# Ledger of designs, part 82: designed miniproteins, single chains, continued (2)

Each design is a single chain, and the fold is of that chain. pLDDT is the mean over its residues in the fold that is shown.

## One batch from the design tools (miniprotein)

Design m7025
Fold by ESMFold2-Fast:
Structure m7025 (fold): chain A 103 residues (1-103)
Amino acid sequence: SHMEELEKLVEELRKLLGSPEDQARADRIADEIVGVIEFLLPDLPEEKRKQVEIEARAIAYAKVLIDNNRGLETAKKALELVVKYSDNPLLVAEAMELLRRIE
């Protein structure tokens, strides 16, 4: 399952963040992404909410790693899964922009 693969990559990204400060920052960014999507899509089914939460974590953790020029290969893999499989155009757009920064 692509979601199981993405969940595993998210766990790897979180370990690559290393510091509690970077983990906390990434978690805040993920929460902000989820909050925006829940505001725009208040009636989202539970399974889609869980998908959005995992995809938001992938994007947020990847963003912090890219900002620090670390974990780029794992970040790229996670972002590529979001672009390929996400049903949410905002999440796809965010993932595509981060992939552009990796070159």
Scores: mean pLDDT 90

Design m7026
Fold by ESMFold2-Fast:
Structure m7026 (fold): chain A 94 residues (1-94)
Amino acid sequence: KKDEELIEKVVEAYKKGVTPDEEVQKEIDDLLNSKDKKKQKLLLEILLRLLKLEKERLKKELEEVKGEDEEKVKLLEERLKELEEKEKELEEKL
């Protein structure tokens, strides 16, 4: 339940386009540096959820700039491809 609260706080901050609270950031940093299997799994779940949200955000931005900024379109398409590859990698580790 505490893990779900952390995931929800990170996801909400992302959706609002704001930096997570300092306490949330410290918990994420702990997860990033942890050798604990449960903490590593929680980190993977958070990263996978954030990655899926970032893909949705980039797809929306791509549709908005398509035909107006070809350089930005190329950068967004390359970023989406990288995120899709990373999503598969993270799903395999769960």
Scores: mean pLDDT 76

Design m7027
Fold by ESMFold2-Fast:
Structure m7027 (fold): chain A 82 residues (1-82)
Amino acid sequence: SLRELAEELEKQGEEAAAKGNYRFAGNLYTAAGRLYAALGTPEGLRRAAELYRRAAEQYEKAGDDAAAARARALAAEAEAQL
């Protein structure tokens, strides 16, 4: 299911972040967020916004301010749909 895949990607993102693979962690959190958003539920949108914010933090640690800004914009868009 989309939820199960999103949960697996989120876990992989946490492992990547713990190992200092910040860009990869940001990509995994962004992918997980997209899957939660695709559920089309308010809970999915809230989870997506949270994951996009976590992605932004990881991109900032990677020195990728542009990717961090895009992830923050995705979080704001998800929250605006609530």
Scores: mean pLDDT 91

Design m7028
Fold by ESMFold2-Fast:
Structure m7028 (fold): chain A 82 residues (1-82)
Amino acid sequence: SEAEKYEKLGEEYEKKGDYKKAGEHYEKAGEAYLAAEPPKYLKAAEYYRKAAEMYEKAGDKEKALEAEVKAGMALIMAAIEK
């Protein structure tokens, strides 16, 4: 529910070209998927990667790298928890 709200907000800001806000909302979507019970690791990874892409477009390489690390961790968890 919360993850879907952040996902839609990220998409709206991305379409407007506000990549900083798009990244922030996609990151929150990833966090919400990770906090789901059970955790939705593949969805979390997807939205952390979208956040990283948005941060790259915004010129924020540090936040982009942080989001990519989070996506990688979520992918590892998805592989282990199969």
Scores: mean pLDDT 87

Design m7029
Fold by ESMFold2-Fast:
Structure m7029 (fold): chain A 64 residues (1-64)
Amino acid sequence: APGKYRVEIYDPETGELLASAEADTAADALRKAVAQLPPGHRFVARITAPDGTVVEVEVTAPPA
């Protein structure tokens, strides 16, 4: 199907955009965005589906 999932990761305290990624699945987009973060930190991820549906989820970056 055309279109991609977009993930935008924000600092929950400041609202600053820390990372973003796009992929054909929400899981792949989230993995790509999380890979840009410092290990072990918690952030809020905003996942936008190809149809424009938005879901926010808590994300923890993997340990180094």
Scores: mean pLDDT 76

Design m7030
Fold by ESMFold2-Fast:
Parts: C-alpha cells; sequence; structure tokens
Structure m7030 (fold): chain A 58 residues (1-58)
C-alpha cells in the first residue's frame, strides 16, 4: 500500500540520518492519514513523529 511504502522510505531515511528525506516522507504519511504532525527539526523529533503516526495508523 502507499502507506507501507511511505513508512519504508521514512524508516530508510532515518537509518541513513537523512533528516530532509525523513521529514518529507513523515509529512506525506501524516497528510495521507489525515493526522497533523509538527515539522520535525531534529532526528529525535523525526523518530518521535514517525512513532506517533504509526500508533495512530496501525
Amino acid sequence: SEIDELIEKAVLALANEDIEEAVKYIKKLGELAGIEVPEPKTMEEAKKALEELLKKIL
């Protein structure tokens, strides 16, 4: 599914410490799920944002 693909891309970006790509996919995932996510500014915030999205989606 599109959600699964976005999750994979977000996880890969976080693993590569690519904050720009991580934020991009996290924002797209939030928009697709209809969940408002504040824009992460650090890797820690990006990881937390993805965890919160996954809790609400899954």
Scores: mean pLDDT 82

Design m7031
Fold by ESMFold2-Fast:
Structure m7031 (fold): chain A 66 residues (1-66)
Amino acid sequence: DLALIRRIAQRDTGLDVSRMSAEQIAQIGRLLRQVLAGEISQREAAERLGVSPAQVSHAVRLLQEL
């Protein structure tokens, strides 16, 4: 659910998702799931998203709590 991902990212990760496209939000969700699956590192996901590794780490933790 793109609306849920947008809400979580905006509130809890400090990302301004209000101006993000649906493609950008889908990319965030996809990369975070790849980090959870051990397919890519948090640093690699951060580089692809243009955010800090700390923001990726926080977002991955939130996904684990859902």
Scores: mean pLDDT 67

Design m7032
Fold by ESMFold2-Fast:
Structure m7032 (fold): chain A 55 residues (1-55)
Amino acid sequence: DEKEKYKKLIEKGLEEREKIGDQRGVELLKKMLEIIENSNSIEEMKRKILELISE
């Protein structure tokens, strides 16, 4: 499951960011995780994450 793979990557990143006290990184990754959980498709998930991290 592609969605599950992305979720695991974000969870690992969140764990690492929390360990070093990167509060801004933690907040960003939590938003990404929320998008992954609440997205009804891989396309919706990718679009919303891209919007979140785009310049």
Scores: mean pLDDT 77

Design m7033
Fold by ESMFold2-Fast:
Structure m7033 (fold): chain A 74 residues (1-74)
Amino acid sequence: GMAEELRELYRRARRELQELLQKGDLESAIKLAREFKRQVEELKKKAGSAVQPLADRAIKIAEDTEKMLEEKLA
């Protein structure tokens, strides 16, 4: 279902983010956070009300992550 798709997106994004951070590739990590947010927003458009709180939380995590990484890159 859509909830499973969201959890899989989050799990993959988190793993890829961790690998990029271990490499010190902050620019790619920022791009990953932006792409993840875009994918979650697209999924949210198709999803029923039950998935929307999970999608909103994932979007917030992506936004907070992007801000943190931009601060480290500055």
Scores: mean pLDDT 83

Design m7034
Fold by ESMFold2-Fast:
Structure m7034 (fold): chain A 86 residues (1-86)
Amino acid sequence: EKEKELKELEELAKKALELEKKGNYEEAAKIIAKFLKEAHYESLRAQGVTDEKEIEEKYKEAVEKNKELLKSYDASEIEKLTLEIL
């Protein structure tokens, strides 16, 4: 099960990179956003956090912390950083 989920995330990453090479940044950004959300949930589950409510709460905490950091960046820098992480 975990192996299938990891392969699915890798395929999403490959698709996002191919779209970026074509210059379709809108579709690439959508795939990257989905990939990051799924990767975050998988990371928490890998750490033994299996309660869906706890996973959701941890995700919300991470989003709030990231919002404070993102106040220091403009939208173009956020997009660039997202692509670098992928």
Scores: mean pLDDT 59

Design m7035
Fold by ESMFold2-Fast:
Structure m7035 (fold): chain A 70 residues (1-70)
Amino acid sequence: DKKKLILRLIALKLRLIGLEFELELLKERLEKEEDEEKKKKLEEEIERIEEEIERLKEEIEELEEKLKEL
């Protein structure tokens, strides 16, 4: 069980890193974008990714708490 939780935690942390890089790239694109409609779409995508990052951080924290009890 502990090994499965560790592997799950590693997988979630790798996904988090990937989403954080995607978020950084989207924010850079938003700063360079001059079209208001494209800016709005980028802002909506940024919000979606930020929500997914928060959800992953919560899941990681819950798994880290479970690992401390084992």
Scores: mean pLDDT 86

Design m7036
Fold by ESMFold2-Fast:
Structure m7036 (fold): chain A 56 residues (1-56)
Amino acid sequence: GSGLAADLGQVAGKDPVGLSLEQLEEAAKKLGISPEEASGAVGSAGLDGGTARYQL
C-alpha cells in the first residue's frame, strides 16, 4: 500500500511523490527507515504500486 509514502509526505509536509532524495532521507530518518526504502515506496505509490520501476 501507500501507507509508507503517505507517512513520508506528512513528515516532510509535501507531496510524497515529488520529494527529492534529500527530502526523502530527512523524512526517512523521522520514520526510522532507509532513504532507499523510502524512495522506492514513494516511486511505487506515485505510479505503479505493484511494478518496480528501473529506468536507467
Scores: mean pLDDT 60

Design m7037
Fold by ESMFold2-Fast:
Formats: C-alpha cells, structure tokens, sequence
Structure m7037 (fold): chain A 49 residues (1-49)
C-alpha cells in the first residue's frame, strides 16, 4: 500500500482497536497502566497487520 493509505489505515484501525482494548481492560478491572498498555498493543498490532 502507499504511504498515505498506510497512515490512514493505521490511525483508523489502530485508534479504534486501541480504544476498544483500553475500555475492555478497564471493564475487567485492570489498572490505568495496564489498560493503556493493552490499548497501545492493540493499536500497534492492528497497524502492523
């Protein structure tokens, strides 16, 4: 994919999945740090895939 499309997909997919992962972790009673890390991991994974 071209660079512009990659950035847009990364932001859209990564951000959405990152937010979902954070909310899921918080709902499960995880700490803010763990929720943040889950969000980062999900966003990064989505962007790489």
Amino acid sequence: IDGVTGVILGIRLGGSKGLDAMLKALDAGQSGEEAGQAGVDAAYKAYKE
Scores: mean pLDDT 64

Design m7038
Fold by ESMFold2-Fast:
Structure m7038 (fold): chain A 66 residues (1-66)
Amino acid sequence: MVLRVTLTGTVEQRIGLVLRLMGEPDVEVEMVGPDELLVTHTGSEESAAALLAALRALPFVTVQEL
């Protein structure tokens, strides 16, 4: 699963999310812009769905499936 993540909100919220994603198993994070991340999940479909749901629940994040 590959996600484009557009970040809004505060610097603390954005940094906190990046650090959290870098700590997730089977997740690769690439910064493609100052407020844009490319997030690749290589684990199970269940883990991928859970990550997608968690990201969509954040008010400062817009997520697009690629």
Scores: mean pLDDT 81

Design m7039
Fold by ESMFold2-Fast:
Structure m7039 (fold): chain A 65 residues (1-65)
Amino acid sequence: EKRIRVPAALTPEQAAEFRKALEEILDGDEETQVEASKRLAEIYRAAGVVGRGDEGIPGPASKTV
């Protein structure tokens, strides 16, 4: 019923981890959701995919004003 959007930039292994984290968020309690959210953010960072921000970070970022 719920659609899970997995960014195409993720590797198949990262996509599997992402799906598991989303399942934890949907089914878990508040503590589980916090842990899963941290994992999702880490996956996005590792893949270079940023959901929010000024622009994509080239990594390591050379911050500009």
Scores: mean pLDDT 63

Design m7040
Fold by ESMFold2-Fast:
Structure m7040 (fold): chain A 65 residues (1-65)
Amino acid sequence: KKVSEYFKKLADEAEKITDPEELAKLGRDYYERVLKARKEVNKISAEKPLTVEERDELEYKIIKE
């Protein structure tokens, strides 16, 4: 749920951007954060099974940082 809330806030932020270049930059930053979080969580999950809650918490921490 934390990851979902983060994405909603990001979508709300994107709605306020009228400059195509700024919107593209926000999209790139978002993509990089999500990709990094997914890779890290998948690596950790391969070594130790994570619960849904643990996975959401970890993804949120990585995306937020």
Scores: mean pLDDT 74

Design m7041
Fold by ESMFold2-Fast:
Structure m7041 (fold): chain A 75 residues (1-75)
Amino acid sequence: MQALADALIDQYTAQVEAKYGKDVADQARDIMQKGWAAYQANRAANGRPPPSPAELQAIIDAMYQSALTHIEMEK
């Protein structure tokens, strides 16, 4: 589901850029991309199947919330 993950990361990055500006959006994108890569590596290491669309959305949503928390703490 790489295309869906990429689309969600792009969507959330655009939302952050609109609200907080490009530098903050670049930080959010980096956090979400690294989180997704870590999830995929962990999944592969544990022999887990690819996430369903609903699971993938929940994973990216969690990464997005983590990125927002980081951003809000650095205001």
Scores: mean pLDDT 79

Design m7042
Fold by ESMFold2-Fast:
Structure m7042 (fold): chain A 61 residues (1-61)
Amino acid sequence: MEAAREAAAKAGAASGVSAEDVLEGAAAGGAEGGRTLGEGVLGQSGDPEAAEAARAAGLAA
């Protein structure tokens, strides 16, 4: 979950929202939210490990 929080922070920075708000959005979207968060993190940072962690966090919520 630490990697997911870092991924959310990167996605939040790109979107102008907090990491917690990004994680809540992913949790509300379930699998789709997790996938979207993972793709956003990968696109912004190029970090596949952070993207996988973000996707897993969304699926677990």
Scores: mean pLDDT 62

Design m7043
Fold by ESMFold2-Fast:
Structure m7043 (fold): chain A 70 residues (1-70)
Amino acid sequence: ELYERLVELAKAGKIDELRRLLQQATSLVERIAAAHAINAAVTGSPLLSREQIERLAKAAEDGRAWARAQ
């Protein structure tokens, strides 16, 4: 599972591997998850759960749809 792999890499401080996964990301949720894992590893901030990442991705999609309707 991508999220579990990102959590392990972030805890291990493997920033280069996290950046590689971000470059390979094919969906919005994968990009958000990888970018968050990099930020958490660099700043020492707590990692969001997979459910929280999925909600952020949906909110971003909904926000773009809402903005287009204006």
Scores: mean pLDDT 75

Design m7044
Fold by ESMFold2-Fast:
Structure m7044 (fold): chain A 78 residues (1-78)
Amino acid sequence: QQELDDEIEAGVLIIEAAVIKTTVENRDLTPEELKEMLKRLDELRARAGQLSNPQARADTLAAIDETEKLVKEKLEKL
């Protein structure tokens, strides 16, 4: 059960990060909206840190890191 729960949680977190990435790539967001995306990614990172499976945790954190980098780059260009 716990292994399955970790896989489901990792999948949810990766999808949530992908939604943020797609939103940032396809919309002209305000600095305030970009900062809210960073806050959401920080929350996803905290949840990813609770994953018991080391590979699922690493893969999920990598997806979050890629999205966070994109959001920060967008914020820096404003």
Scores: mean pLDDT 83

Design m7045
Fold by ESMFold2-Fast:
Structure m7045 (fold): chain A 92 residues (1-92)
Amino acid sequence: SERAEEAARRAAENAAKSGGEARAEVRGTTVTVTIENASVSAQAGALAGAVAAEFAGGRGEVKIEGDTVTLTVTGEDEETAARGAEAAANGL
């Protein structure tokens, strides 16, 4: 959805401000934010974003591999995924 794409862009922008090279991708009801060379602040933000996504009714998962962080937000539908991604962006 356009709303999820916009939320994904905001999440990547917020992650980059915390320190790192961030990109985001939307596939159906899943939003993925990848942060390369992530600072400790960006890593903490991704964890906060995952928790925020769950409070918004989505599912948030964080994987940290070295200095690369992957935040995945999944919804039962596109509207829930968009709400979860918006909450995650605000947590980043």
Scores: mean pLDDT 85

Design m7046
Fold by ESMFold2-Fast:
Structure m7046 (fold): chain A 86 residues (1-86)
Amino acid sequence: EGFEKALAELEKAGYPLDPQLREEILRLVKAGDKRGLVQLAAAHIKGKPRKEQEAIVAALIMAGVNAYIAGSPAVELAEKIREKYK
C-alpha cells in the first residue's frame, strides 16, 4: 500500500500516469518484477510527452529501479517520495 500512496503523491505533484499503465506498474511492483518494470517503461516511454516520460521514470525510481532522466525535477522528487514511503 505504501507504493500506491507514493504514486498518488507523484500524481498530485503534476506527474500523472496513464490509468492502464499505472495498474500494470502496481501489479509488477507487487510481484517484485523489476525486469518487467524496465520492459514496460521501455515499451511505453517512446513518443510520449516529456511530462509523461518524467512520470514513468519517477515511478521506476520509486519502485527501486535505477532510472534517470536529465534536466528533470521529477528524479529528486521521486527519491524524496521513495524515502517517505519505504
Scores: mean pLDDT 81

Design m7047
Fold by ESMFold2-Fast:
Structure m7047 (fold): chain A 56 residues (1-56)
Amino acid sequence: DEDMQRVQEVAKEALELVKQGKVEEALELLTRSIAESTGLAKGLLAREKDEIEKQA
């Protein structure tokens, strides 16, 4: 599933940014990806963003 592959790659990149202390950049990436996504992919990316925001 192309959409699920993209979700996993975006989530991985966001986590890498968080590990580097670039939390704002990670949240920006997720916000943009959420806006470009629909259906299940949008929901999964929104949950990832919420988890990162709770840790910040």
Scores: mean pLDDT 79

Design m7048
Fold by ESMFold2-Fast:
Structure m7048 (fold): chain A 78 residues (1-78)
Amino acid sequence: EFSELAKKLRDHLLANPDKVTRETLELRVKLWEYLVEKEKFPQEVIDLVKRIRDALEAGAPLDELVKLYNELQKKLKE
């Protein structure tokens, strides 16, 4: 459920407020995958979420995952 994923992310962020970890990034991506299924987003956003998932599955280093996630955040800005 979305609420369970959101609670997991919150708990992880409270434990590591200033740290970006692979676990925190994976939880953020899972939340975005859920949102993309429920809401209409531009194809660019859908493609970026998929690209981050593919990178996670391929074992990409944390710095590359952070770059991809920042690109997603930038696309979500007006």
Scores: mean pLDDT 72

Design m7049
Fold by ESMFold2-Fast:
Structure m7049 (fold): chain A 71 residues (1-71)
Amino acid sequence: DLPSAEEVRANRERAQERAAALAKKAKEAGLEEKAKKVLEEQRKLAEEARESHPEAAEAVREAIKAAEEAL
């Protein structure tokens, strides 16, 4: 059986929270510009994967957005 919709949602929320927390730590360490560049490269990879792995690409995009909002 596939993970329940609730489990999938919880996993995505946890990934977003983790991404935002890491982004805030990077900002506090003075690495905000480096973190932004890493997020831009990850966004490009997610966009490239969008057609072949749409669910994974969307989850990555959501995590990137959470990190960008935390910076």
Scores: mean pLDDT 79

Design m7050
Fold by ESMFold2-Fast:
Formats: structure tokens, sequence, C-alpha cells
Structure m7050 (fold): chain A 60 residues (1-60)
């Protein structure tokens, strides 16, 4: 999934708002359940470092 992969790359760079938009598009346009999980992680009360680590563990 190109939108999911690009979102994960932006998240790894600390670009969480740009990553969020890509995950939103992957969830809405492609029905990606992994992208929906990524959005839940971004909306959580976790630290930026914890969010980046969890997003890196998501499957493609």
Amino acid sequence: NPLLNEGKRYAAEGRLEEARELFRRAAEEQGSSVAKTALMILDSGLSEEEKIALLAQLPD
C-alpha cells in the first residue's frame, strides 16, 4: 500500500501531521485497517517517540 508506506516513512521522520493525512487517505480511499490503527495511535496520549515506534511495527 503506497499511501501506508509513505505515511510510515513520514512518521519515522517525525512528520506526524503529514503521516496522519496519508494514513487518513489509506483508511478512507483504500479501506486499510492498518491505516485505521495508525490513526488510533496518532490520536492516543502517547509520546511522539512511542507513536513513531508503534507505527514502525505496523504491517504493510
Scores: mean pLDDT 83

Design m7051
Fold by ESMFold2-Fast:
Structure m7051 (fold): chain A 61 residues (1-61)
Amino acid sequence: HMENLRKVLEELRKKIEETRKANEDSAKAQADGDAGYQAYVDWLNKVSEEIKKEEEEKKKA
């Protein structure tokens, strides 16, 4: 009785640990993707603001 329950619990713990590792791997992949997307958005915003500032500076100078 108890030996059968322990085997089932061991299999469940194995599955939980595999799921945790898969979630960690997924979170790392998502973080890498989010960083790339954020860098692209930051680049677009920077280029837009630099163009606007340069035009304003040229007009004042």
Scores: mean pLDDT 73

Design m7052
Fold by ESMFold2-Fast:
Structure m7052 (fold): chain A 71 residues (1-71)
Amino acid sequence: GSMMSSLQSLKDKILEDGRKKTIDDMKKSKTKDEQNAALAKGGKELLDNPLVTPEEAGEAVKKAYQEYNKS
């Protein structure tokens, strides 16, 4: 595959895995404060990855929040 395709696939997996983990952590939370803490933790963990930009981390967190609220 192309270098760009391989890098994008890796980033997509990191972002998807981070989003799924954040949603799972939010589902385990019993209070709104715990849900907000899980969301913040997910964003921080994504930002700690050098392949992830602040914009990508923010978008993944936003999508996790939206998916959780649809449930």
Scores: mean pLDDT 79

Design m7053
Fold by ESMFold2-Fast:
Order: C-alpha cells, then sequence, then structure tokens
Structure m7053 (fold): chain A 67 residues (1-67)
C-alpha cells in the first residue's frame, strides 16, 4: 500500500510537469488530450489516484487561464 502511494507521489510530480510543458509547447487543444490520457492512466490506481487527478485538473485550469 505505502509503496503504491509513494509511486503516485512521484508520478504526480512528473504528470504536473508534463502537463504544464504540453500546454506551453503544444497549446491548449493538445493539452486537453494530454490531460485526458494522464487521467486515464490513473484509473488503474482507483481511489488512491483521486487526489492526483484533482491536482492535474487544478493545474490545467490555472494554465488555461494564463493562455
Amino acid sequence: MEEAKAKLEELKEKLKKELKEAIEKYGIENAEKALERLKGNLEKFGEAAKETKKELEELYKKEVEKV
């Protein structure tokens, strides 16, 4: 259990960085696809990924507002 949570934390940081770079480099349309794919990948982790999904959604919202 704890190992899965630690991996989710590492993944969370990577996903946030990837999403931010996707928005900056590829624009908002491609960033929407990136967000959807990243969230889909997290479905495997079920409830444990709930917080990670919310943080990705918040990051996406903030970056969209900047564009």
Scores: mean pLDDT 70

Design m7054
Fold by ESMFold2-Fast:
Structure m7054 (fold): chain A 94 residues (1-94)
Amino acid sequence: MREEARRLLEEALELLHEAAEAALAGDIERAIKLMEEALRLVEEAAELLPEEVESTVRVVRRQLEKAKAATDPEEVELAATMGAMAIAVTLTAL
């Protein structure tokens, strides 16, 4: 379970980095889609390790909501970056 959860979180982290790059390039629709895919992976990881990952699900979900409400690409990039940081911190604790 822990190795599978780690793999899901690593994939989600890569998607959020890609989302941040897409946002900086002005592709907001792609950035949001990548963030939605990352949230799905984090939710799957939480099913495997709920105690370690549930707080990360809440952070990534909140950042996705902020990205969807954002008016500027910089706000979407920041949201993706904050989500990525939350996943990175969780990975260091696994």
Scores: mean pLDDT 89

Design m7055
Fold by ESMFold2-Fast:
Structure m7055 (fold): chain A 55 residues (1-55)
Amino acid sequence: SSLVEELLAVATDPSLSDEEKEKRIRELLARARAELSDEEFHALLVQFSERLKAL
């Protein structure tokens, strides 16, 4: 669905190592930065951070 959901799926995947999670999240964020406006990208980061804190 959304990029936030993709980021959360990676962050919460028990089959991935912390290093693999960091790499995949980094790749997804790089894609988001290229595709989204500055405002959209900032909103994505805030939403991802808030949802991670809720876990």
Scores: mean pLDDT 83

Design m7056
Fold by ESMFold2-Fast:
Structure m7056 (fold): chain A 92 residues (1-92)
Amino acid sequence: MKYTEEQIKKEIENLKALIDEVEAGIDRARERPLTPEERQALANKVVAALIEAVGLKWLVEQNDVSPEIKKEVDELYERALEAARRADEVLG
């Protein structure tokens, strides 16, 4: 296998941080209009979170990891998709 469970856990924490930043950007957009710089930063973070979520799901499918890790990655993947959908509403 290409990745250890510890390496996958590190990628999980990285993805959580990206999703949290996207959600914070959405919350700001709901409180006030975003500046052009804030809009671009949010758009970039959405793309980064989606790329990381897809990659992490693929890594978990290719590696023999615990059911708990698979569940956490599936939940983060769904959370990333929902965050992207919500960000599209405030950016569109």
Scores: mean pLDDT 83

Design m7057
Fold by ESMFold2-Fast:
Structure m7057 (fold): chain A 93 residues (1-93)
Amino acid sequence: MIDEGLKLLGQGKYEEAIAKFEEAIKKDPKNVEAWTNLGWAYLKAGDYEKAIEAFEKAIKLDPKNKLAWEGLALAYHLAGDEEKAKKALEKAK
């Protein structure tokens, strides 16, 4: 499921990729990779609020996940929250 979702992301099929990552999360709600990739899929689709929610779930499960912190920082930046974006970038280091 994750591999298929990543392939769909690479093809620009963001809504189909989102559905695959949601399917992975339904099978394993603690799957950090699925939550992180869901956040990136929402970012590519332009849904910054849902991207933030997905990255926050990934970080809650694994606070050392640099990709989730990088994604959260980018999501806050694109949503216009520069202070939260800066704080998230500090955590990604």
Scores: mean pLDDT 86

Design m7058
Fold by ESMFold2-Fast:
Structure m7058 (fold): chain A 58 residues (1-58)
Amino acid sequence: GPYAARAAAAGGAAAASAAHEAELVGDKQMIENAFRGAEAGDDERGAAEGAAGSRRHS
């Protein structure tokens, strides 16, 4: 039923989102580092701080 589907979706979406973000950040950081240099290593932290601020207001 809809309740069971929603519970599974909520848990799955949260887990998938966290895992996906971690992998995307790692992959982008590695590629960016090859092109941009050391600045790419700090990029992920800036993005994380921005997301934290947005979530607080949300």
Scores: mean pLDDT 54

Design m7059
Fold by ESMFold2-Fast:
Structure m7059 (fold): chain A 64 residues (1-64)
Amino acid sequence: SADELLAKGARALNAGNYEEAVKYFEQALSLDPNNKQAHFLLSIAYRKLGEVEKAKEYFAKAKA
């Protein structure tokens, strides 16, 4: 489920495995394209990777 993928991504994010976190959150969005939690968590993961413009994009989608 999308929720299980978000949980796996959040664990990867907390462990500092930012690229792995992005992959799990992208998989969650494949199942639920408008999931605000997935967009918010992707914004955090991309910020940690230094991908500032992607982080801004996903943060905007999370607020919609």
Scores: mean pLDDT 87

Design m7060
Fold by ESMFold2-Fast:
Structure m7060 (fold): chain A 69 residues (1-69)
Amino acid sequence: ALEEAKRLLEEALRRAEELGDPRTAELIRQALETMDLNLVDRAGTLAAIRGDEELVRLLSEAARAIEEA
């Protein structure tokens, strides 16, 4: 569960960095360090505002994996 959450967050981070979204990338980096669901939720909100459905999906799956850990 936790290793899956880390993998999903790393994929989300790569996507945010490639798209040039430094704020979302920063929140994802902090979530990788802390596994804090509030940080994942905030990153997901920013992704949703941008209309990035794939990033929203990755962050939602990461949140579920953290909850199952």
Scores: mean pLDDT 84

Design m7061
Fold by ESMFold2-Fast:
Structure m7061 (fold): chain A 72 residues (1-72)
Amino acid sequence: SLEEAEKLIEEGKKYLEEGKYEEAKKAFQRALDIAKELGDEELVSRALRGLSLVYKKMGKDEEAEKYQRLAL
């Protein structure tokens, strides 16, 4: 649902603030799956930007760039 995807994006951001990158990644990946099912481009972009930031924080610049490009 829309509400579930938005909640997962919020949870992912909180996990990032806490340095819990694996949990943040899972939250954003689940939000992305829901956003794609809904066809909501704004939510898809938000989830992809979240994944990009997770990979950047983990020092995985190549993966971060991939998700940043997909969010555009």
Scores: mean pLDDT 87

Design m7062
Fold by ESMFold2-Fast:
Structure m7062 (fold): chain A 55 residues (1-55)
Amino acid sequence: SAADIAARVAALRAERDRRVAELRADPSLSPEEVDQITAGLDAAVDAQEAALRAR
């Protein structure tokens, strides 16, 4: 259902936010590295959302 898809998408976004917070807390990573990894995570979330919403 649409509600189930919305819940799964919300969970994916929450996991992305948690991972980004962990990256930002890592003192061994530069801001540029954090941005690059975050861009990859965002692309993965977008791809998973598109797959979940595919008819």
Scores: mean pLDDT 85

